Designed miniproteins, single chains. Designs and how they scored, part 66

Each design is a single chain, and the fold is of that chain. pLDDT is the mean over its residues in the fold that is shown.

## One batch from the design tools (miniprotein)

Design m2282
Fold by ESMFold2-Fast:
Structure m2282 (fold): chain A 108 residues (1-108)
Amino acid sequence: MEELIRRAVELLREATELFRQAAKLSKNPEIQAKLEGAARMLETAARHAERGDVERAYQIARAVSDFLRELAEEARKNPDVSPQAVELIEKGAELAREAADLFREAAR
């Protein structure tokens, strides 16, 4: 259980860095703000998990993963967003989803 939480937190931290990189590569201020918001939410989820609140970490990670899948689709259609930024958003969303699945497993 503790190993699952540690792995999930590492995935959230990796996703957070990918979203910060994607924000720097995006020329659209709305998409930059959404990516920075998602990064802060994943940092909050990691803190909750480290404090033993695995259920709240799961809920945040899942919500952020769902939001980022929708954001990646919007970003792909936006000419101000590079294909590299879209790829980072998609990879980060996948890592956030994997982290959520690990938190769910740890909470059972």
Scores: mean pLDDT 85

Design m2283
Fold by ESMFold2-Fast:
Structure m2283 (fold): chain A 75 residues (1-75)
Amino acid sequence: SMVKKIADLLKKAAEYVKKGDNKKGIDLLKKAAKLAEKAGMTGVAQVAKQAQKYVEKGDNDMAYSIAKSVADSLS
């Protein structure tokens, strides 16, 4: 399922961001955004991109919160 794959990517991204592994977190957020765009889930793609911007600003707590919230809504 495409939705399950997107949810899994977002959950893993959130966990890496929470651990401070920002490079892996950002990579997974980018993959989730691309897959969400291909699936027509534009809102999910936008949240994944916004989470990436929060990581880039050093706001890992906000990035974790929004990525985890969307992942949970897809599960």
Scores: mean pLDDT 88

Design m2284
Fold by ESMFold2-Fast:
Structure m2284 (fold): chain A 83 residues (1-83)
Amino acid sequence: SPLQQFAQQVLAQMEADRAAAEKTLSAENQQRLAKVYDLVKENIAEILENQDNIDENKAKLLIESSLGAFRIYVSVLKFEEEK
């Protein structure tokens, strides 16, 4: 579905953001990022599981919000590494 394709694109972007961040993060913060990545991925999967019961534009907004939250967390971890 178009929603599934959109979610796949967002997950690919999150994986790219994670891979880039890992180059600048300590092992401890890489583990923290991995846990948040898994949580956000599970949230996106739940949105897709309920796609037949939700408006596509609202589902896309929820997925975009999840990406935004992930990116904020990446920024927080980077600030912690920078002191």
Scores: mean pLDDT 84

Design m2285
Fold by ESMFold2-Fast:
Structure m2285 (fold): chain A 89 residues (1-89)
Amino acid sequence: SAALVARLRALIDQLKASSNPLAQRFAELLEKALEAIEKGDLFSAEENLGLAEIELAIAKRTKALSDEELELAEEALDLLKELLKEKKE
């Protein structure tokens, strides 16, 4: 869905605008996964998604992201998972 891609890009841009280097690096992983989905490279999409999931899990445990950054990151990751599932079907 073009609407889901647009929402995900908006969330990525918000995370990139953060002064938190971890939020910026997380956004880069999401952007790489989205680009891979758009190119039909599902392997690279799944790899970058997996790395983003690991980074988010670490950030939650270490409290390295603010509550607002965490909410943006979780929404972005969920949208990315939905897009990847759509491309597999």
Scores: mean pLDDT 86

Design m2286
Fold by ESMFold2-Fast:
Structure m2286 (fold): chain A 93 residues (1-93)
Amino acid sequence: SVTLSVALARGADGNVVATATAEASSPQKFRLLLHLRDAEGNLVASASADGELIDGKSRAVVTLTVPALPEVRAVGSAVIDNVLVISATATYR
């Protein structure tokens, strides 16, 4: 199984930092996707990472930084063998 969390924080410079973290309880391969959208639903940034085997577990972290926006919507997704297994959403206002 994969656990997924998404966090959004605003820095002192006004930029919004989005961090998605996914971890498998076993040495399972997965891909982590992170998509950021504005209040109107426009895609403003995206990134992905493959899980890395660390201490018998697979873990991936993706961080994206976007300019000061009134609202940032983040969607994190974990994929195993091209199948979506879990998603998490966070919004910063």
Scores: mean pLDDT 83

Design m2287
Fold by ESMFold2-Fast:
Structure m2287 (fold): chain A 98 residues (1-98)
Amino acid sequence: NAMEAIAASIRAHPADEIVQAVIDNTKKAVDYYKEGKKSQAAAYDTASMLYISLLELAGHFPAGAEAARQSADIAEKGGDKETAEMYRRWAERLEALA
């Protein structure tokens, strides 16, 4: 199964590096959102969501929850309340699975 092969690959990668990739992409998304560049903001948010999904797929629920919590805080401070709420709910779900 391709998904299990991906999960195994992510489990072999340091979770902290994936968490940092989420944070960096969310910060970039907020910067573009503040500039009114909605398409670029959406692209970076999509990248952050993909990395959190990979952490979840690999069973790194605490790391995924942390990444989602930090992304929620970054989005909230950036004024993107809808994206912040989405990340907050994702973090709560991952915390329940940990």
Scores: mean pLDDT 85

Design m2288
Fold by ESMFold2-Fast:
Structure m2288 (fold): chain A 83 residues (1-83)
Amino acid sequence: MREEAEEAVKRAYEKTLEAVGKLRENPEKLKDPEVREAVERASRALDRVVELLDLPEPDPEELLEASEELIRAIEELMELLEK
């Protein structure tokens, strides 16, 4: 479980960097309300992962769930950015 959580965190980080790169390439997309909502959702999911990582002994299940939620939010954002 802990190893799965660590892999999920790493994957979430990599996907977040990809999304940030896409936003930097096309800042006009931020004018779209759907894109803005997706960014807000991804930001909230990222905040949760960061909060869990700040704990001395984060629960692997919670960390895995939070990381998977962040990955889903980023994938949704990426779909909107690639339209």
Scores: mean pLDDT 81

Design m2289
Fold by ESMFold2-Fast:
Structure m2289 (fold): chain A 102 residues (1-102)
Amino acid sequence: GPPVTELRVRARLTLDANGNPVLEFEGPPPGDIRRLEVEAESDKWRFRLRQEVDDAGNVRVEAEFTYKTDDGKEITIRVSAEGGAVGAARALGEFQRKVKEV
């Protein structure tokens, strides 16, 4: 088949002027990628990131992560953002913080 152009989309977590976490994508928007999903899991947590680009070029990002507390409770955080990824960045920041505690 035709060579698959592997588009490396990098995400970085930064802070806005108000100190809120913001997820920024590094590189050109994936014009040829209508949907991107990233999933990762362990015995204690599950992470899912989903990005979609509509026909108008608007970007939507959804982030979901579920983690088990030491008392056996399961907590799920689901975040959705359009045009930017502030909510998703907050969810990813919290997820990264929890992963570092494991």
Scores: mean pLDDT 54

Design m2290
Fold by ESMFold2-Fast:
Structure m2290 (fold): chain A 81 residues (1-81)
Amino acid sequence: SLSEEEKEEIIEEILELVKEGRFEEAFKKAQEAMSKMSLEEAQEFAERLVRALAQDPRVSDEELARAMEFLSELIKELKEK
């Protein structure tokens, strides 16, 4: 399991990758992190990441929507296991 500090660091790293237009790397980072979490932890992580993206003025509405869709898909996959 990832610590709260590790989760925060990963969120910041993903945020930087999104700002640089490196979406494929950002999504792989999120997927890798969430695969190491329980369903409950993954849901909380996804909510924190979405909040961080939504609060950053450098992230467009389209980029936010894309991230939300990807995170929703990952959560659904975790629920089916």
Scores: mean pLDDT 80

Design m2291
Fold by ESMFold2-Fast:
Structure m2291 (fold): chain A 60 residues (1-60)
Amino acid sequence: LSPELQEDIDRAVQDIRRAVVSTIIRRNGVDAAKASIQKLESDPAKAARLIAEIEAVAAE
């Protein structure tokens, strides 16, 4: 894919992820969402990224 198209796709994926994370926070609370990610996500790099996204969404 072209770099421009890849950047657009990455941005759209990030926007979708933020919406999903916002829904999880709204239903389960921030601490519960973080705990669930640490328990269920086997990839520590992905877990850290998702926790950072939860904190960013909660700060808004």
Scores: mean pLDDT 71

Design m2292
Fold by ESMFold2-Fast:
Structure m2292 (fold): chain A 99 residues (1-99)
Amino acid sequence: MGGLYLILLGIELARELGADAKEVGRRMVAAYAEGGREAAVTAIVEYLSTVASPEQVAVVRETLTRFARETAGASDEEAARIATESARRALEQLAKLRA
């Protein structure tokens, strides 16, 4: 399920920002059911725009948009690998914004 890894990645990034990870997960799941990957990315970006800086929101948007594109048609093993690398890179970028 490629959508599961997208949602899990979104939850992880929201948690790093100190945002309500449970609310983010809830919104992403609902949006994914109605409009797929693009809708899920839009849902987390809109929510985080109310609680995070524009620079932090940009990192999350870029990370999840790239992940959704790169995992289209990917195997579960490949999606998991891409999710791990995407999380690592995004967390490094977010850490620099806090320094």
Scores: mean pLDDT 84

Design m2293
Fold by ESMFold2-Fast:
Structure m2293 (fold): chain A 78 residues (1-78)
Amino acid sequence: SANEEAEKLLEKMKKAIESMKKLLNGSRAQLLVAIHEGEELIKEAKEIMKDASEELKKEIERYVKEMEELIRELRERL
């Protein structure tokens, strides 16, 4: 179901966020991969959000914002 996809997405986003935080002092290659994977996950999140419950939409929106902020920080370190 859309809600099951949204819950799975939230777990993927949590893991990606933790990974990105650890990569703030990573190599240029590691930063570029993390940025690309994060941007792709945000695109996936925006599609899944369309059919998710309002509660899950709000949680996904919070993680999207956190990921966008982390991607900005990673880009500043390139």
Scores: mean pLDDT 86

Design m2294
Fold by ESMFold2-Fast:
Structure m2294 (fold): chain A 100 residues (1-100)
Amino acid sequence: SMEEKKEKMIELVRETRDRIVAIAEEAGLADVARFARSYLGIVIHEIETSDLSPEEMIEALKKALEAVVAEAGRVDAEVARRIAEVAEETLKRLEEILKE
């Protein structure tokens, strides 16, 4: 069902947020870590509380992940690259969940 797919997507995004936050924290980028935790938390809440289509959910998550990569890129290109790799993996897995 859509509810089951939403739950899987939310779980994956929470895991991804934690991975991204860990990458930023290990690099000493506290502001990037806080931004990632906050922004992805807002998107998770919107998915839980809004009647978003699957396409709208993926677009919202893609924009949030792109914003986190951009924020990291302002201070550390290597950290931004690592976060981008996690973001790309997450977007691929979200697409796979929706095709189940």
Scores: mean pLDDT 85

Design m2295
Fold by ESMFold2-Fast:
Structure m2295 (fold): chain A 98 residues (1-98)
Amino acid sequence: MEKGRRAGEIARRGRGPVGSARGAALAGGAASRGEEDREEGARGAELAAENAEGELGRESARAAAEGARRPGASGGAGGAIAGIGGAVEAGLAEGLPP
């Protein structure tokens, strides 16, 4: 149902392959700034796509989609986010305090 045009927005909803990539980045990037860079890029893509700036949206969406092509790096994390729901951006990172 989701098209490649809004891969960045799809990542936020977690209904597409981009959502899986975001999940892996969130779980793996918790100890690194990579997590923030991932979330910021996807957020920028969503805003750009909605604001008719397809260039930024397409580039960020493409980067997120490329991440989805490597779910094997952290399939468990992606699966966990998908199980909880698609609207989780920093849920695992902030929902993991002991």
Scores: mean pLDDT 46

Design m2296
Fold by ESMFold2-Fast:
Structure m2296 (fold): chain A 64 residues (1-64)
Amino acid sequence: EKAAELARQGAIDVGGTPEAAEGASYGAKRGKGFLGMLRAVQGATWIGGDSNAGGGAAEGAYKG
């Protein structure tokens, strides 16, 4: 839960779209540790359509 919220916030903090932030949160809920980070990036880039948000999403998921 905290990882998903931080992934969402991280995506927004790097200038990602709201859709990328939602995708990052959704992805982060589907894994733990490195897999959670990878899923957050996939959510931001594939579901949200914003590759620039991936880095912020990964950092947020890592902190959770």
Scores: mean pLDDT 72

Design m2297
Fold by ESMFold2-Fast:
Structure m2297 (fold): chain A 70 residues (1-70)
Amino acid sequence: ATPEEIAKQYAEDFNRDFQIAQKSDDPAKEFAKLKKKYQDEIPDDQKEAVVKELAKIDKVAAVVARSWLV
C-alpha cells in the first residue's frame, strides 16, 4: 500500500471509532481510549497525512485528531 492509502485507512478507522465514541454512554472514557490507541498506532511520519485525510471526511474529527496526534 502507498503512504497515502495507509493514511486514508487510518483516517477512515479513526472517523468510524470517533463517531461510535460520540454516541456511547461515556464519550469521555471512549475518547481517552481512542487518543491512546491512535497515538500509539499511527507512526509519527503519518500523523499529518492522517489529519489531512480526516479533514476530507469530517472536520470535527480532524480537529480532534490534530490536537491528539500533532
Scores: mean pLDDT 85

Design m2298
Fold by ESMFold2-Fast:
Structure m2298 (fold): chain A 71 residues (1-71)
Amino acid sequence: GMTVGEAVKKARELLPKVPKEHLSEAIGLVLRVIGTAFDDGVISDPNALLSPEAEKEVKEDLERLEELAES
């Protein structure tokens, strides 16, 4: 499974690669990844595993963020 820290790290690495015209959408996706990762009830541990539901949502948002970074 994906950890909280891994989800946040991927979002942080992808955001600077996004073209400026897509930056508003990308910031929204990053905020959703952070919100999903930290709202999993085990707040403050970057090594905590995401729930299967949270991991699915995070992966979908990170996939969209990767598409924007490759645009």
Scores: mean pLDDT 78

Design m2299
Fold by ESMFold2-Fast:
Structure m2299 (fold): chain A 90 residues (1-90)
Amino acid sequence: MLGVSEREERILRTALETFLSSRKRRLSSRELAERLGVSVGTVTRHLRRLEEKGLIELERVGRTLYLLRSEVVRYFVEVGVEELREAVLG
């Protein structure tokens, strides 16, 4: 499985739930921080770690980081495919 921390997984799951319930194309680090009840700095740090691992790509507009719907969907499809592969073939 892709190497994510429990906090990083929570950020990604919160983003996925938000995207599935809305027509939003992106979420700011501030919106994610508000939904998770953590600081913007905490979210920004974990999003940067996910980007450094090559798991997601971030959009930067000025000082604001955005997590894209396409990147979150891609991540969970890849995780689901690997889990399905392990369950069926391994």
Scores: mean pLDDT 79

Design m2300
Fold by ESMFold2-Fast:
Structure m2300 (fold): chain A 112 residues (1-112)
Amino acid sequence: MQEEAQKELEEALKEIDNAKTDEEKAKGLVKASWSLLKLGKYEEAKEYGEESIKLGTGEIKAGGLVGVGLSSLKLGDYEEAKKYFEKAIEEVEKIDKEAAEILRKMMEKLLA
């Protein structure tokens, strides 16, 4: 919902400002990206997602990759969306192969 997404964005921006490590900052950037996506601010969501990918690792990086993929899809860039979804699946597969398969099936439905 917009009210929840706005609150999540404000908290994420505080997390980014107060971050002491790249991982903490990346986590805040992922939260901001997803909140902006819920608010329909797709270009901003993509920018925050791209920054999170540079700083985050593992699950945080995967979250950023999905954020960029969904934002690209909403902006009509299906090729870029597919590229980022495939990278997200590769990151998740390193952690949990079952979760990667679930993510793959979800992304195939979104691109159908």
Scores: mean pLDDT 85

Design m2301
Fold by ESMFold2-Fast:
Structure m2301 (fold): chain A 105 residues (1-105)
Amino acid sequence: SSNVQQSRQYNQQGQRYIQQGNYQQAIDYFRQSIDLNPNYSQAWNNLGQSYYHLGNYDQSIYYYNQSISLNPNYSSAWGGLGRSYRKQGNDDQSQQYINRSNQLD
């Protein structure tokens, strides 16, 4: 659909802002991507990564969980969950998610 194509374009634009270290602009584009295509697991993962880089680990965990709900085999999202939980001091939960990420790669 046209919404799927536009969603991919917004995701690509967000990725460019990630490369520049402009995580707030990246978030704005990834949010527009998921608004058009809520099933786009890569865009949910990219939101998780962007919030992680901003130090907002609660939001990072939320968006990685949305990505995993859409694609349970998405190793990057499991890895992102693990890193976010480690930043919150939850090392046991972090290790479980990192192990899951490694099992998928």
Scores: mean pLDDT 92

Design m2302
Fold by ESMFold2-Fast:
Structure m2302 (fold): chain A 85 residues (1-85)
Amino acid sequence: SVDEVLAAFTAQMEAVREKILAEVPPSLHPIIDKEAANIEANGKSQILRLAAEGKSEEEIRAEAANMVKQAEAHLRSLAKQAEKR
């Protein structure tokens, strides 16, 4: 169900957020938290939009997994750029 996809996406995004926060200085936590929250909100909206458009559960799950992968890469890139002197 779409609710199960949303729950899995939310859990995976929270895991990515916690993982990145554990790897970065506390001074960067507000930037990472804000960006992670924005990515999660946008991702949830996209999952709901794809479901409304009649996309299959398989397609929605694949897109959700891709969004989580891109989110982790983006948050890591953001953290590295913020630490750059």
Scores: mean pLDDT 86

Design m2303
Fold by ESMFold2-Fast:
Structure m2303 (fold): chain A 75 residues (1-75)
Amino acid sequence: SLLLEAVKKHVEILNDPSASAEEKLMAVVGLHTLSLSLSEEERKSLLPVLEKASKDKDPEVSAAAKEAIETIEKL
C-alpha cells in the first residue's frame, strides 16, 4: 500500500545517520500525519523510532517527535 510505503520511507530517514535535521523533521511530521490513518497496532509500532527522534540533538526534531508520541499514546 502507498500509505505503508510512505511510512517505511520516513522510518528509513530517521534510521539514517547521515540524514539532515531538515530531513528528520520532515520525516517526524510525516509519520505524525500518517499515524492518524493507521491502525492502533501500526501506529504503536512507530513509537521506537519516534522515541529515538525525541532524543535528537536538534530541538525542533526532538519537540516534533515528542508531540507525535503524545498523540499516539492518547489513541
Scores: mean pLDDT 86

Design m2304
Fold by ESMFold2-Fast:
Structure m2304 (fold): chain A 105 residues (1-105)
Amino acid sequence: MAERWELVREVGRVAKKAEDLATKIREKYPDNKEAIELSKKLVDSVNEALEAVRRGDYETAAEHLKEAIENAKKLSELVPEFQKDIDELIKEMEEVRKRVEALAA
């Protein structure tokens, strides 16, 4: 399989999950501006990683995935009701990040 296009598909799935999670948080906690802001940063970081992978810029993609994971961990502290969804997303992002880092070497 072409590793680049496999990663584009996997990062794309993670981006969709991040967007869906951000929508749920905004709907349940419309007054929690900090959680909404962190969810936006999470989505933005994953989308930046996706664009970097599409360009073959694996070093930049790994850094954006690291930022996304950090924002997701902070978000989990603010919205514990979504902890299961956030933990699943973090696990998927960490798996993709390891694969991206292997290609950046």
Scores: mean pLDDT 86

Design m2305
Fold by ESMFold2-Fast:
Structure m2305 (fold): chain A 69 residues (1-69)
Amino acid sequence: SATEELARRIAESALAALEAGDVAAALKGLQDLINLGVHPEEAREAIAALRAGDLERARALVRKILESL
């Protein structure tokens, strides 16, 4: 679906942002996934992990979202 393709691009961009240390861009991407209704629980958990400074957990959650798309 168009939503699934868009979600994949957003999740890929969020993962790249995390690997580049761009937390603000990653947070925006995760919020966009929540707004689309795509894996909103995992996206909220990833945002919480980023707010707590747990970059490893945030990356794992974004990878899990990507694997599920």
Scores: mean pLDDT 89

Design m2306
Fold by ESMFold2-Fast:
Structure m2306 (fold): chain A 67 residues (1-67)
Amino acid sequence: MEVEIPASVPSVEEALENLRKAAEAGDWLGVVAYALQIKLLDPNHPVAQRVLDAAAAGDFEKAVEAA
């Protein structure tokens, strides 16, 4: 049987929700961490790519805009 192990590795939808909550709280490290999780689950996700690009440039405000 297929076993789900989502306890510590959220789905794309859960990672997006967590990223949004981190952005609302001003938690830039959380925003980047959840964007990385989304990119690992869906490498072509436009929001995750934009957030990571903004973070790499040191633009945390733009990272939140992408989220």
Scores: mean pLDDT 71

Design m2307
Fold by ESMFold2-Fast:
Structure m2307 (fold): chain A 97 residues (1-97)
Amino acid sequence: AEAAERVREIFRKLREAMDTGSLDEVREALRKAAEELQRIADEQGLPAPGFVDAESEEEARRLYETLKEAIDAVLEGRQPASPEAAAFADFLRNLLA
C-alpha cells in the first residue's frame, strides 16, 4: 500500500513536470523518480530496470512515455507495447504485489 502510494506520487510529479514544459524541471523530476524507485526496489529486494538521467528533452519524453505505458499496462492487466515498458511493468508488478 505505502509503496503503491509512493509510485503514484512519483508518476503525478512526472506528469506535472512534463506539463510545465521546462527541460530542467523534467530532468529533475526524472532524476528524483529514478532515485526514489531505486530506493523502493532496494527496500523490497527487487531488481530495478536501468534508470538513467535524461540528457535531452527527447530522452525525458521517451522515458516518461515508457513509464506511463508501463503503469497503464499494469493497471489494465495487459502486456506493455514495448520491451522497455515491459521491464518497468514487471518491476511495478513485483513492487505492487
Scores: mean pLDDT 68

Design m2308
Fold by ESMFold2-Fast:
Structure m2308 (fold): chain A 72 residues (1-72)
Amino acid sequence: MIESSLEETDNGHYVATVRVDGKEVARLEIVDGKVTYAWLDPSLDPEAMAEVLRSLGRAQQAMMDRMKEEKA
């Protein structure tokens, strides 16, 4: 099962993680709208890789929406 989460750890600090069968396979950290850390497990099969990338894209959109609400 592929699961994704977006967490705000501090004001303006967002962490997006993707897990496959409970194992963390991707992590993206964003501070003030800038990517500060990015990691992806290179051993993922193509199907899992595609879903991980889609999940990260959705998390980035959710982060942008939250940042717009916070600045308003």
Scores: mean pLDDT 71

Design m2309
Fold by ESMFold2-Fast:
Structure m2309 (fold): chain A 76 residues (1-76)
Amino acid sequence: SAAQEKELEEVARELAERLGVELEPGMPIEAAVVRLTAEYLVSQGREAEAVELLNEMVKNRDDYEKIVELARRALA
């Protein structure tokens, strides 16, 4: 839904700010969230969590609510 897409965009912006990077124009928002979440976890030394979380995100790539949940878990 549009609301879920806006939540993905919000989470992507938060991740990008924490990493000090810009969102790539034209990248699908779900792909941006997955990529930025991985980069964020690696930047924090949380590589084991990155592997687990990325596997769950790929499995749930069309479940935007679940992707938002997983990204927010990484930010906590």
Scores: mean pLDDT 79

Design m2310
Fold by ESMFold2-Fast:
Structure m2310 (fold): chain A 101 residues (1-101)
Amino acid sequence: NKAFEGAIETIRRYAKELGFEEVADKVIELAKSEEKNKPAVASYAAGAFYHLLEAKRGTPEEARRHYEEAVRDLDNMVKISGKKGEEAAKLLREAAEEVLA
């Protein structure tokens, strides 16, 4: 699925810029473990990494908005993936708090 592959590439690219490659690998494994929702899970994860990168690069005002959007993407990912999504989202939130605080 081209959409899934594109989302995975996006996750890897933005995670590298954030220094979150280890977290990205765990999120990618989560997305690969989904039976039917792989593109949706990968898309929300890619969105979260994108918004976290924009938060790091932006003004304090832009950072707040992008962080809120990243949280929304992670919440949507968890709604699809359940417990596995919760663990991946927790790791990404913890990494983001360390970098953006």
Scores: mean pLDDT 81

Design m2311
Fold by ESMFold2-Fast:
Structure m2311 (fold): chain A 63 residues (1-63)
Amino acid sequence: SELERKRRLDEALRILQTHPLEEVAKRLGLTPEQVRKILSGSVELTPEQEEKLLALADELKAE
């Protein structure tokens, strides 16, 4: 469902925001500027980018 997808994405973004921007950028293969835009919601995520964000958030939560 769209609401469940949004809640999962919002939780993932919240987790990523608690970590250093440079570390998140490196692990996603993006620049810090691109990560800032994603965290601010100023860019639309592709399904692949969304999947990578969710996977990274799960990894960081487990660490």
Scores: mean pLDDT 81

Design m2312
Fold by ESMFold2-Fast:
Structure m2312 (fold): chain A 61 residues (1-61)
Amino acid sequence: MSDEEEARELLEAAEGDPRRLGEMLGVSPGTVARMSEEERVERLAERIRRLNEEARRRAAE
């Protein structure tokens, strides 16, 4: 499963709630409202990738 596929599933689960989307994307609800669907997926996929990289690095220490 790609990071983009995971991001899409999580965004769908949020059911368009700007507060939840803002928390998931690490931005304000107002910023989420200005983003396209593709931008939301890209940003969340990048965030998931970074968190996974950090978790792996911490586990290796």
Scores: mean pLDDT 76

Design m2313
Fold by ESMFold2-Fast:
Structure m2313 (fold): chain A 60 residues (1-60)
Amino acid sequence: AALDAQSRALALQYLGVRGLSAVTPALTPQQVQEDMQSLLGVTLGDGPAEKVRDYLLSLQ
């Protein structure tokens, strides 16, 4: 499914901080939430975190 502009921008920020090597098939929405909060100060709900995770996995 196509991501909205906000979810795509958040995914690109995640890649900028963690790099593509952090994107593995084992990546969970919870891990994305924890990384985004710890590294970027962004709090994501479960739905947005799942969308960001799914987009990141689509880049493999």
Scores: mean pLDDT 77

Design m2314
Fold by ESMFold2-Fast:
Structure m2314 (fold): chain A 67 residues (1-67)
Amino acid sequence: SAEAEARRERGRERAEEARKDPSHPAHQVGEELRKLGDAVDKGLAVYKETGSWEEMEKAMLEGLGKY
């Protein structure tokens, strides 16, 4: 268990180092996922205000730059 914990710690440290490098491929994937999350959050806010799934979908697509 101690060795498994140490292996997880090393993996986490390497992931953190990748996050610090803006040019790393993992950073691009993280940014795309963040944009997707932001688009979903905006869409849900529109749905709560309007009650329209069509307006929610439009807001999500606009957030993803696919409008």
Scores: mean pLDDT 71

Design m2315
Fold by ESMFold2-Fast:
Structure m2315 (fold): chain A 62 residues (1-62)
Amino acid sequence: SEIQQLLEKAQAKRPEIQQLLKDTDKKIEEINKTLPADEARKLSKELSTQSVGKAFSLLAGN
């Protein structure tokens, strides 16, 4: 039952999470165009990690 409730909450928050990921992808694309590959990878990883953390916060109801 708890797993089903978490899945339902994930589905309800899916549009917000998808928008967050889309915005992150746009930022990563800009970084990849502007910076050397090594720096772009580091910043892209940091942004992806922050977005994943935000997505978990949204699912947790924070």
Scores: mean pLDDT 74

